# Designs tried in a protein design run: designed miniproteins, single chains. Part 51

Each design is a single chain, and the fold is of that chain. pLDDT is the mean over its residues in the fold that is shown.

## One batch from the design tools (miniprotein)

Design m1760
Fold by ESMFold2-Fast:
Structure m1760 (fold): chain A 83 residues (1-83)
Amino acid sequence: GDEELIELAERVAEEARRLLAEAREAKQAGDMEKARKLILEAEVQLGMLRIIAGVAKLIGSEKAYEYADKLVDELDREIRELK
């Protein structure tokens, strides 16, 4: 139900944030190639979060949809700030 989708969204968001943290470190070190790769991997995780939000909406899981949609907005902003 809602709880399983929320847990999945949390795991995907945690992985995306880990990738973004590594991308920031790579940028600070001047490794722009590594930073770009890590940002692309974070964008894949953001895509998965959008799919989770879409599925939650489709099956009527309002709590999971609202939670996942909020995480999508937060991660989209964080990714844009690194580009």
Scores: mean pLDDT 89

Design m1761
Fold by ESMFold2-Fast:
Structure m1761 (fold): chain A 85 residues (1-85)
Amino acid sequence: MSVQEQIDMLLTVIDQIEYLYNQGRYGGADLLLGQLRDMLLEMKKTMSEEDVQKILEEVEKKAKEITNEKARDGILSIIEDVKKE
């Protein structure tokens, strides 16, 4: 899978997280936040540092565009946790 294909998949997950928070489906949103974290941690272990940095930059950029505060803050918190790991 290309770096761009992985970015596109992650952005789709982020859109779904925002959708679930906007619908008040907090349980489903929290589950997808956990899956996003696991996906990013796996990528950090299996991909080059350069590719991981590109992915994290695109995901962070997308997260900052989210209007739902809980979705935005949740995703940004996961990105910070992944960067520290």
Scores: mean pLDDT 85

Design m1762
Fold by ESMFold2-Fast:
Structure m1762 (fold): chain A 99 residues (1-99)
Amino acid sequence: SPLVDAVLRALDLAEAGEVDKALEILAKVVGMSVKTLRENPDEAIERLRRRAEAEGLPPGLIRHLARGVEAILNDSSPDRLSGLKVAIAVERVIDRRLQ
């Protein structure tokens, strides 16, 4: 999924301290400017969920993608960002094996 790969790239960049680059990726994913994304984080998360649902992603994966985006927007610790990358990767493997 290009959406899952984009969120994982954004988490990698945020964990490395490259927050501005992470936000540029998220802004493109949700169809917003970086400024609008920062001012309207709840709308950005809602747009992410709607796109993920439209792509047929499972609820568990959508939940962790939303948490990952929220963690980036809230300037969460590298440990939390790393944990969310692992959670998303695990959900993605579970989805592929159940299909």
Scores: mean pLDDT 85

Design m1763
Fold by ESMFold2-Fast:
Structure m1763 (fold): chain A 80 residues (1-80)
Amino acid sequence: MKTIKAKIEVNLNPSDTNEQHKTLLAAVINEKYLEITKGLSPEAQEKVRKAFEEGFDEGKKQIEAGASKVTVNIEHELEV
């Protein structure tokens, strides 16, 4: 088994809108996803992508709650 772990931290600019915060978070999450899944099979990448989508939803919830900093921990265990 291979455990994928990622910690994503995004500092939010108080002058930005929630939509701008979500766009920044999406970009950071996507960059981390590509980095972490490099060299994995397409099937393994898809399984890890679902974990990252769940992390993005948690981050969006933090933005909507008025967080000044988003912290998301993503963990997925791959069956190999």
Scores: mean pLDDT 81

Design m1764
Fold by ESMFold2-Fast:
Structure m1764 (fold): chain A 99 residues (1-99)
Amino acid sequence: MLAEAEERGRRLEELAQRHGVLDGVEAAFLTAEKAIREALQAGASPEEATEKGLAALRRALAPTLASLPADVAEEVRRLAEELTRFAARQMAAQAEAAK
């Protein structure tokens, strides 16, 4: 699981750097992570926290995706959503372990 997330992260970083949108992608992830953290702290389920994270990611990432060729935009979106789902699951597991 971690190795797959690391490979997806590396691929996303390479694509974002190549197309000059790394800052936009990083900002979208910070927004998604904040949404997940706030949801979990408010007592949301892991599923609810994941959905809030994805909604925040999609909203923040939309201008960046609009600036990319359609095939690149789809790959960036797919990788970003997969990484956001992984981050949400990891954060939820850490929150549960702290009980």
Scores: mean pLDDT 84

Design m1765
Fold by ESMFold2-Fast:
Structure m1765 (fold): chain A 80 residues (1-80)
Amino acid sequence: SLLEEAKEAAREAAERAREALAAGKSIEEIEAAVEPANLRFLELGEELKAQGRLDDVEEAVRFAAELFEPLREELNALAD
């Protein structure tokens, strides 16, 4: 389903971010590593929205936020 594909894209983005952080990459390198999965997540979110599936959009956004929560402080420190 589109929702499950969006969740898969979010998981891939979080995994790429975690790997890059563990490797000591810059914010620019982390952003580059995450970009393909993040763009797919956004595209799937727009498809869900176009279908009127706003509850699924909210679920996908919440799922992504929960995946990135443990990484948020480290990512924010690099984004200065």
Scores: mean pLDDT 83

Design m1766
Fold by ESMFold2-Fast:
Structure m1766 (fold): chain A 92 residues (1-92)
Amino acid sequence: SEREREVRATAELQRAIDEDAPPEEIIDAVLALGYARDFSPEEVAWVLERVADAYERRGREDVAEELRRKAEEVRNMPQETFRERARRAFER
């Protein structure tokens, strides 16, 4: 069920944030959510920037910078490359 995949992906992202997971795990969780919800690269980049803002507010500037750097990378990524990376993150 598509809705169950979306709920699961959202819960995994929230878990990664709550548990202060490594930036790579947070990025993979956002990409997996983007795949589950059929997000564009711009929509995934937007989510990464919102998560980065939350980490900056918590004094985690290093994590925020890494997430913002990844958001910029995603924005400039070809559509096919983006879809492949998002799919791999979802399948992990």
Scores: mean pLDDT 84

Design m1767
Fold by ESMFold2-Fast:
Order: structure tokens, then C-alpha cells, then sequence
Structure m1767 (fold): chain A 68 residues (1-68)
């Protein structure tokens, strides 16, 4: 459901930001995010996975800008 996708996104955003705060390289955070996207694709299909990927990409871009 969309609610489940939004919850997954919120949890991922918090986790990604926490990893970035701890100094984990952006490349490793991106890899972790791609693993979650692959799992979502397997479970809910490519449309849900693409929506999640686009939203996670935006979060990653914001984190990258903060770390510059």
C-alpha cells in the first residue's frame, strides 16, 4: 500500500541521515538504499520501486549537499 511505502521511505530517510551523521561514505549509503529498492521491487513491483528510488535519490542529493 502507499502508506507502507511512505513508512518505508520515512524509516530509510532517518537511517540514511543517521549514517551520514556518523561519517559513513555516501557511496555506501547509496548501496544500502539500492538494496532496499531491490527488495521493494521484488515485493511490490517495479512501479513502487521506482517511486521509492526517486524519493531516496532526492534525500541522497540533499545529504550530499550538506556534506560537500
Amino acid sequence: SRAALEETLRNMELHMRDLAKQGVPLEEIEKMAEQVVAEVERRWGPEAAEELRERLKKILEEIKKEKE
Scores: mean pLDDT 80

Design m1768
Fold by ESMFold2-Fast:
Structure m1768 (fold): chain A 93 residues (1-93)
Amino acid sequence: DKDEELKKIAKEGIEFARKVVEELAKQGKLSVSEYVGLQLQIIGAEIDLELDLPLEEKAKTVIDLLKTVASKTTDPEVLKKIEEFIKKIEELI
């Protein structure tokens, strides 16, 4: 149950992170290396969720992604949503 709940919340968080990264790229707020790095981190998080890894390791990968995305924006609405995802994930581990 906790693994399925984490996977659901984590997938929503990853999808939100992807949308934020694409919007930041459209606004010219990311370098090419930052954009590529974030896309690789998104792919890595998606892979980790499908692997037979400990719950805490899956959670850490997604939280690390969300924190990295948070460091690239000053939008208070985006930051609040990221904090909400991190809190929900942390409550499961």
Scores: mean pLDDT 88

Design m1769
Fold by ESMFold2-Fast:
Structure m1769 (fold): chain A 100 residues (1-100)
Amino acid sequence: DPQQAYAQLMQSLDSEKKDIDELLKSLDKLIDEAEKQNNQDLVDQLKRAKGILQQIKQVLDQTEQQLQELQKNGNLTVETVQQLEREYVQKIHQITTSDV
């Protein structure tokens, strides 16, 4: 069912973005605390983690836009939804496995 696949992926993307927003807020608090302790190494590590989460959120936003476009253009199938899911998972993997 293409409409069910669409709704499920849209819910998953929205849930993941909300989780990332909460993690970003937590990281901002940790960065502030590390800065107060003058722990620059920790600040740099936390800012890198924040950058990674921001890149992941951008991938999720782009995937949501592509998914909405497929629905509007009448190209929504289970196969196209699964392909978008595979593509964003691969992009997130690339972001999270880059060592810098």
Scores: mean pLDDT 87

Design m1770
Fold by ESMFold2-Fast:
Structure m1770 (fold): chain A 75 residues (1-75)
Amino acid sequence: ALRKLSFEEFKELLDKTIEFLKEYIKKNNLSKEEAIEAARAWGEYAVAQAEANGDAEQAELAREKTEELIKEIEE
C-alpha cells in the first residue's frame, strides 16, 4: 500500500516535478498556451492527490505552486 507523504516530502516532490515540467517545456519548445495547459493539468492532478489524502495544507500548497508556475509562464 502507498503511504501518505509528509508535508515536507510532498513539497520536495512538487518542487522536483515543477523543475521537470519546466525542462520539458523548454526541450519541446512549447507555446505559452501549451505550457499553461500542461501546468494547469499538472496542478489539477497535484491538488486532487492532496485532497484525496485529506491534507488541506498540501492541497493549498499545490494550488499556490500551480498559480505561481502559470504566472511565470505568462510573463
Scores: mean pLDDT 79

Design m1771
Fold by ESMFold2-Fast:
Structure m1771 (fold): chain A 68 residues (1-68)
Amino acid sequence: SMEERKEILREVGEKLREIGEETTLYYSGKAIVEGKKNPDLAALSEEEKKKALEKYKEEEEKLKKARE
């Protein structure tokens, strides 16, 4: 039914938004660590920058452990 399609699209949209938020957070943290000039970083609060940095560190630690 159309109602079932709308619900599936809503769920997919929510998952894509979550993935997008996590991806943005990781790359923002990467830009901070690498010292890259990124205009998106100028819009971030100090708390958002801290959260991005923590996300980047978590993913880098996972990659480091996978190489050991």
Scores: mean pLDDT 74

Design m1772
Fold by ESMFold2-Fast:
Structure m1772 (fold): chain A 106 residues (1-106)
Amino acid sequence: SDDELQKQLEEKAREAAEALRAGDYETARRHVEEALELSKVSKATDENLDLLQEVLDLALERGDYETARLAAEALMELGLRYDEDVARGTGVVLRAIGVLLDLEAR
């Protein structure tokens, strides 16, 4: 169900954030890879956008650019599908594009 997919996405984002705080970048990357796949089929919500933005911020702060790339891709997928607040969804997509362009320049 859509609710089950939302819960799985939220759980993977939380697990990724915990792994980043622990310095376990391999585990963080794996969880965000799963979150990215879930983001392609899950409903975009305020909670999953907030959790993935936290993951993106932590990954960038920690220098885990691969996890940051995956989190930005997941945010782009969700932001394009976020229909509750088009301005918020657009802002998330633009930020994700900016991050991806910066990471490609490295």
Scores: mean pLDDT 88

Design m1773
Fold by ESMFold2-Fast:
Structure m1773 (fold): chain A 88 residues (1-88)
Amino acid sequence: AEEEAKRLLEKAEELKKLAEKLKLLAELASKREDPEERREELEKWAAEHEKEIVEYMRKNKLNLLELAEKYEEEAEKLRKEAEELLRS
């Protein structure tokens, strides 16, 4: 049970990090005042994950912000499931 809870918590943390990066990328698209270096980092990250992100967005008809919200929801569900396992 503890090992399973640990795996779920690790997955939840990964999804939260992905959601944060997607939110930053969405903010980059709307904000013109972001530092150039930060913009380049986000664009490189987006290019590396472009195929995966685009495929997921097309399948689920989501934009970047909606995709980030989905990842946050999944992270919360995994976190809650891990807590239930630890209670047992």
Scores: mean pLDDT 68

Design m1774
Fold by ESMFold2-Fast:
Structure m1774 (fold): chain A 75 residues (1-75)
Amino acid sequence: SMFEEGKKKIEEIAKEAEKKMNEVASDVAALMEIGQEAKEKIEEVAKEYGLEVTEFNVSVGPDGKVTVSVKVKKK
């Protein structure tokens, strides 16, 4: 289904961004750039597959671990 395919692609983008962010967690500028690029790619995939991004969140824990969460719904 288009929903499942689009959701999978969006989740893969978020997971790759999380991995890259954890590799550069001490570089705030790099973190912001990776997050912005991921958000833009996620929005493009959502538009292509007729999905709406309801949440995109990047959180940094006290230990410097980065988590990226994304939620989508069918338009």
Scores: mean pLDDT 82

Design m1775
Fold by ESMFold2-Fast:
Structure m1775 (fold): chain A 74 residues (1-74)
Amino acid sequence: MIKEIIEKTEEAIKEGEELVKTSTDPVLREVTEVMVRGAKEAKKYLEKGDIEKAMEVLGEAYEEAKRIYAEAEA
């Protein structure tokens, strides 16, 4: 199970990094960069078997991404 989660996290990181490189939308780029950073940190915890901390890190990245998006819409 955890190996599959790590593999999916690696795939998401690759896709996110590609989106950052190809996107012309500065808000989408910033949001994606935040999520990629969060996924990279979460992967470190997953590799240590700390699923709870990995989920916490992803949640924090998601909240930061929401904040960036909300500020852009203000």
Scores: mean pLDDT 80

Design m1776
Fold by ESMFold2-Fast:
Structure m1776 (fold): chain A 96 residues (1-96)
Amino acid sequence: DEVVRRLEEIGEALRREDEEVLREASEIVEKSKGTEEEIKEIKKEDPATAALMAVMVGVITGDLSLPEKLGFSPEAVEAARRVVELLREKALEARA
């Protein structure tokens, strides 16, 4: 699964404390006010970023089924949740 591989790559870069990847990931977090329509459009060009946005919007709105509604595989959703969790941990470490 190409989406899962891309999400794992992002996770590895975050664990290596790549400042650029951390910054880009923080911007995805900030921009997770996207609508379902915006996420669907992003999915056409960057399905890994769209999966991350869908997981985050789902958490913010309380609709945890949003990634599934947008047609992401369970494997892609799990990989995206791991990346979002790691992003939150790194953001907390940076503020401490």
Scores: mean pLDDT 71

Design m1777
Fold by ESMFold2-Fast:
Structure m1777 (fold): chain A 59 residues (1-59)
Amino acid sequence: MGVLKVPPAELSEERKAVIQEVAETLRRIGDEIQAAIDHSRATGEPLLEALRRLVSSSS
């Protein structure tokens, strides 16, 4: 047992579910951004243009 201090915040089950959902969404967005960066590098397209197209497509 290694409890050194009471945690500053305790996560309820509902909050845990919301955090999981948000984390999933952020992970997906991160993958899409990385793909846009890779595409920009491969094609010479400006990164901003690639990201704008991807966001527009994702809706």
Scores: mean pLDDT 71

Design m1778
Fold by ESMFold2-Fast:
Structure m1778 (fold): chain A 77 residues (1-77)
Amino acid sequence: SLEELLEKARRNQRLARVLVAILTGKPDLAEKLEEAFERLDAGDTSVLPEIQKLEKEIDEAMDAFAADVEASLRASR
């Protein structure tokens, strides 16, 4: 059903972001994001700006991690 597809897509997208935060060494961002998602699921739409901010911070952490890995592989270490 459409509801099942949307739920699966939402869950997979959220899980991916949380995992990226954990893998990049940002468990505090992962925890905050999970709390924000929990509040959103409870009907608190006031957390939407916080979720957007946390997603941006995770994207920035991932970019920084990717750059560090690339630098390491290109013989800076």
Scores: mean pLDDT 77

Design m1779
Fold by ESMFold2-Fast:
Structure m1779 (fold): chain A 73 residues (1-73)
Amino acid sequence: SLEEELRRAFEEAVEKVKAYAKTQPEVDLEELEKQLEGVRKRVDEVIASGDPELIEQAIEGLRRDIAELEALE
């Protein structure tokens, strides 16, 4: 389902962001965790909307972010 795909994309993005952050001594991990929690709430709101277009857009955005992070590794 789109909801499962969005949740998987978000989990993958979180893993990639945290992995990258561990290589960067200047990154405030506590602030990063707070920002990721904010994104998680937005993901939950998009899923709760039941709008497939919004869910697909969120998936595309997260996959783009993952690809950009992978390019930095």
Scores: mean pLDDT 78

Design m1780
Fold by ESMFold2-Fast:
Structure m1780 (fold): chain A 65 residues (1-65)
Amino acid sequence: DELVRELEGALDRAVAAGVLTPEQAEEALRAFREYLATHEVAPEERGELIGRVVRQAASGKEVVL
């Protein structure tokens, strides 16, 4: 929930900066939500996981979590 909102904010900023398309941002968010449905994320991993998702989407690579 909170983690998803934080990723949404990061993706929105990346789209505004021209780093991502809106479609890439939506796909990254979908992949992340699917990951969270089956995995627990430790508090220490939250920031790094968000950064990793944004970097992979920006690089045009498939988001692999």
Scores: mean pLDDT 77

Design m1781
Fold by ESMFold2-Fast:
Structure m1781 (fold): chain A 105 residues (1-105)
Amino acid sequence: SKLAELVARDVAASGFRLSERDRRILREAVRAKSKEEMFELLTSDEVSFEARLLVAHYLRTHSLLMAKNSGLTRESVEEMIREGLEELPLERAKAILRGILEGAR
């Protein structure tokens, strides 16, 4: 996917690292049957706050949502993931997650 390649390149340039736990859950999220299932996986307590921030950033960037001036709290990051998933087709969300997995160290 062109989108997955673009996200992977950008993530790789950032030097971001994902734990094996974060990678496992993101791989499960890529296999999700619905946006609701993907949201539950991405917002689980097993996912690091750093990985949630990374996901929120890329989902939001590719959904063309306007920047909210709220501080980065757990609640605001989960809301960003929800809003990004609502705006994106499931296959586009999956491509973003594949790009994150491929690009991260």
Scores: mean pLDDT 82

Design m1782
Fold by ESMFold2-Fast:
Structure m1782 (fold): chain A 62 residues (1-62)
Amino acid sequence: SNIAESYKEVLKELKLPEDLIEKSAEILEKTRLGENDFTEEEKEERKKILEELAKALAEALK
């Protein structure tokens, strides 16, 4: 989708790891499609990806 493409471009400009950009973009797309039925394992994986994203963003802003 257009929003996922724009999201990836912004994170690339911030020099975030490509793997992290792709994983977080998938979370964004699932949320947009209303796919909120996550297992406990998927919720833990999502939490880890978001924690890594937050850490990478904090580092990029230094």
Scores: mean pLDDT 78

Design m1783
Fold by ESMFold2-Fast:
Structure m1783 (fold): chain A 77 residues (1-77)
Amino acid sequence: TDYLVAALLKPGASQEDRDAVLALARAHPGTKEVRVLPAPHGEILVAKFESKEAADALARELATHPAVERVQVIEVP
């Protein structure tokens, strides 16, 4: 089982803040890949993990970032 951390970035977030969030996700221990996807009102950052603990830790960190609107951890079969 893999885990995805999906973070919706605020539409009005600065490029600097978006880059900071992306850097946090890429540098996080256990991150296998990070992608940024277009969304109707902004961007969604998706980070892939094998570890639920690592995914939950990144989700907690991103949830406190001012450029992040919301975060979800998704279990993928």
Scores: mean pLDDT 82

Design m1784
Fold by ESMFold2-Fast:
Structure m1784 (fold): chain A 97 residues (1-97)
Amino acid sequence: SLDEVKRLLHAVGLILSMILEARKEGILSDDEANDLMDGFSKVLHESFKNKDSKDEMIKKIKEFTNEWIDKYKDKLTPEQIQKIRDLFNKMIKQFED
């Protein structure tokens, strides 16, 4: 529905704001923020192209966020990893609500 598209656009806007704020606060480096934005863009594009349900899209986003942490885990402190996990959980909630 049009309302579902509007809610999805709102969630995307909030996620962008969260990534930019995390970069500003030093939780994410410029390279990490860019890689995260590129990854989210790819996941969302592929989900729309495949006509994934909301639940399938959320599952792919959760998988992507776990893979992203695994990619960067050796470059991040345990405290940074926890802050990034909290950020990802907040971002995922925007798609669930």
Scores: mean pLDDT 81

Design m1785
Fold by ESMFold2-Fast:
Parts: C-alpha cells; structure tokens; sequence
Structure m1785 (fold): chain A 62 residues (1-62)
C-alpha cells in the first residue's frame, strides 16, 4: 500500500539521520525496521520494494 511505502521511506530517512549523527546502533535498528516494512510490501505483491530491501541488507553489513 502507498501508506506502507511512505512508512518505509520514513524509516530509511530516520536510519540515515542516525548514521549521520554517528549513532550506528540506532541506525541499524531503523534499517532492520525498514526491512520489516519492505518485507510486508513484497508479501502483499508490491515488488517496487525489492531493490530498496537489497540496499537495506547491504547497509546492515556495513
């Protein structure tokens, strides 16, 4: 849904904000939350979240 996509974008923005502040722990928690929302979108048939989910997984490896 467009509401879930908006939530996904908001979580990503929060994660980047924490990362820029040097708060790596909070950034990782927000990236994990974003992945959860992306997984819900993909499960509902919204494939537009697939590329973003892959990017979020890579962020967690950093």
Amino acid sequence: SSEKLARLVAEVIHAIGYELEGNKEQAKEEYKRAIQVADELIKEGDTSAEKLRKWLEEKLKE
Scores: mean pLDDT 83

Design m1786
Fold by ESMFold2-Fast:
Structure m1786 (fold): chain A 89 residues (1-89)
Amino acid sequence: MKYKKVAEFIDKEGKKVVLYESDKPIFTEEDIKEAVELYEKLRKEGKYLFIAPKEVVDTVIAENTDETIKGVIEEAERQYEALKKLLEK
């Protein structure tokens, strides 16, 4: 899967989220592994990762409100936990 970094935001609490554009709607096992590795790398830097199709990422960039950024961070955590669970066991 091809990932492209498109934006980085900081919420009102100082939490950093990095937005990546994905060119694929479906994950292979290899794509899931790559995504988890990217999540873990950014987590070590104290950052949250949000991966979504261009249209979704563009919408987040256009909104850029505290509520939107909070929602993106919550979704980033949910994505990480879901993908990590798929690679475990």
Scores: mean pLDDT 74

Design m1787
Fold by ESMFold2-Fast:
Structure m1787 (fold): chain A 76 residues (1-76)
Amino acid sequence: ADAEAPEEERRALARAALAAMGPVEREAYELVRAGKYEEAFALLLEELRRRGFPEDEAEARARARLAILEQVVAAL
């Protein structure tokens, strides 16, 4: 039904995002699904620091990635 089109698109985008995730991001996704938000944030922050982001930028990016993971969990 046409009423389901926006939900189907959200689920399709969420599945594409999940498929594009690296191993660390997939682990963070499973932590978010389990309600372990602090552990997911810490894992994402460590990955971003490992990639050479400054501490303040790594924190901001980790928070943004956590929010995206929460949306993916909500859509799937």
Scores: mean pLDDT 78

Design m1788
Fold by ESMFold2-Fast:
Structure m1788 (fold): chain A 77 residues (1-77)
Amino acid sequence: SHLEEGERYFELGLEYATGENPDLEKAAEYFIKAGEYYEKAGKLDEAILAYLYALQLSEPSSELYKRAVEKLRELLK
């Protein structure tokens, strides 16, 4: 289901953010995927949280940062 996929990608994001060799770009990528699946599942609060995590872990000049900002702007209207 979309909810199960969202939860899986959110967990992957946490693993990459907090592992022995953290990969923050990969973590942000997984948090964006989690947010997209949470949106498809109608879980808007979880989608917002996932996109906020992606925003926090992304470089401000990156496409991931821009994508997280755009997603949050759409959902927080």
Scores: mean pLDDT 88

Design m1789
Fold by ESMFold2-Fast:
Structure m1789 (fold): chain A 106 residues (1-106)
Amino acid sequence: MFTGSLLTEEQIRRAAERAGVSLATARRIARALEEAAPDTTLAELARRVGVSLATLRRFLLAALKVLAEEHGVEIDEAAIRALLADPSATLAQVLAPLLKALFDKP
């Protein structure tokens, strides 16, 4: 389970603009991410938020890019896109490439 805010209001806004998602929808996705267990699937998260998998995928990719840019780390976009294409992929699996890049930096 994620505790604390994964995204600031400004990061949510930037991710929403990049993804072509409304700010209200982006805030709902961000809140669900904070409350979700690491083993929550993308399909289950989309169902809880009331959005399509396509909308969730666009927002998550945009949010991961915003976080990577802000922290000055590179992410494997192709690997993330492959994970996002699987509706049974867990949040932990989708976030792992970013978390590794953030915490493996000396």
Scores: mean pLDDT 79

Design m1790
Fold by ESMFold2-Fast:
Structure m1790 (fold): chain A 93 residues (1-93)
Amino acid sequence: SLQKLIDELEELLKKNTEEAKERGIELLLKLREELRGLTEEEREELREKLEELKKEGKLPELLKEVKEQLELKLKIEKDKGKAEKEYLELAEK
């Protein structure tokens, strides 16, 4: 569920702990795998890049940007689903 991912990102952003940052990295890796697929080699490369962002203190900003993109996607999907339902109801006469 897209909403579940948004909720998890929100909880991680509220926490300023090393555990929350590591969970953020794992969540971003899972999102990448679900959206585009991810080979083992690509997973290792992406993990290294995310660990570098964590060391630079840039991981919370990335998590916030990803959350905002997912919220926009969820809104678009909800609006599309509502329009489709309204169209089908009109077709029933």
Scores: mean pLDDT 77

Design m1791
Fold by ESMFold2-Fast:
Structure m1791 (fold): chain A 74 residues (1-74)
Amino acid sequence: MSPAATVAYAIAGGARAAGTAEAAGKASQRGLDSASNGGVLSPEQAKAGADAGRAGKDAEETAARLREFAVSLN
């Protein structure tokens, strides 16, 4: 499941799921950074890694909007 889909479910289920999506995205990005730094990647692996990193960033943006919305309900 994509991080964006997980964060969308967080709207229904709460900020906890959004945090999980952010964590997953960041972990994926760190794994890719480590692999790129220390090794050689095929063009396909590099592309898949970049796509995963972008999906993680999208999830982080959605989670931030969810937090802002929650604060507005004070």
Scores: mean pLDDT 57

Design m1792
Fold by ESMFold2-Fast:
Structure m1792 (fold): chain A 125 residues (1-125)
Amino acid sequence: SRLDELIAEYEADPSKIVETLRSPDITAEDLAAVVLAKHRLGRLPPGLEAQIARAVIQNPKLSELARKALAFYLAGPLPLYLLGYEITDEVMKEVLEIERLVQDDSPENRERLLARIQEWLDAAK
């Protein structure tokens, strides 16, 4: 599938995640592929994690809550702290929901992940 092709591309070159997250035309499929690829990759180099966090936080297509939750999920708490952002209980609830959906990469969980991400993109309109 297109989603599997994107995941494979990000696994082969994780720097492409930064390019995708900087895109003003970012889609739910792009973000779902990034989230799933990050789960498979695990820990990334600290310099790349810092670039990822900044790219997410600066993307106007996402609500503030979604930016903080995605930056935390993809890069951990340290880059958010260094950028001066608070990690609220609401942000942590979104992070835990992402983690829950990616633990089992089933078709049903992919549909739920895509729907959640689309809601984030729609909330930023």
Scores: mean pLDDT 85

Design m1793
Fold by ESMFold2-Fast:
Structure m1793 (fold): chain A 79 residues (1-79)
Amino acid sequence: PLPEGVREIRALLDEVFRRAPSEVFDEVLELVGKIVEAIDAGDYDAALEYVRRLGELTGEAAAEEVERLIRAIREMKRA
């Protein structure tokens, strides 16, 4: 099984994707992939930058989930 923090991040990424407007679908998919790759590489600063860009694309539609993603990634960086 995945560590709890990784499971939370993946669930939040799925939720952001579900809430994303169709017009930014491809851009959201690209950023989700980059976030997963950055986390797998242990590059949490890059992951946080990609989440910031993801939030700019999705706006209010996924604002709560993006905030929770930032919190979860910061927790992993501190561990």
Scores: mean pLDDT 82

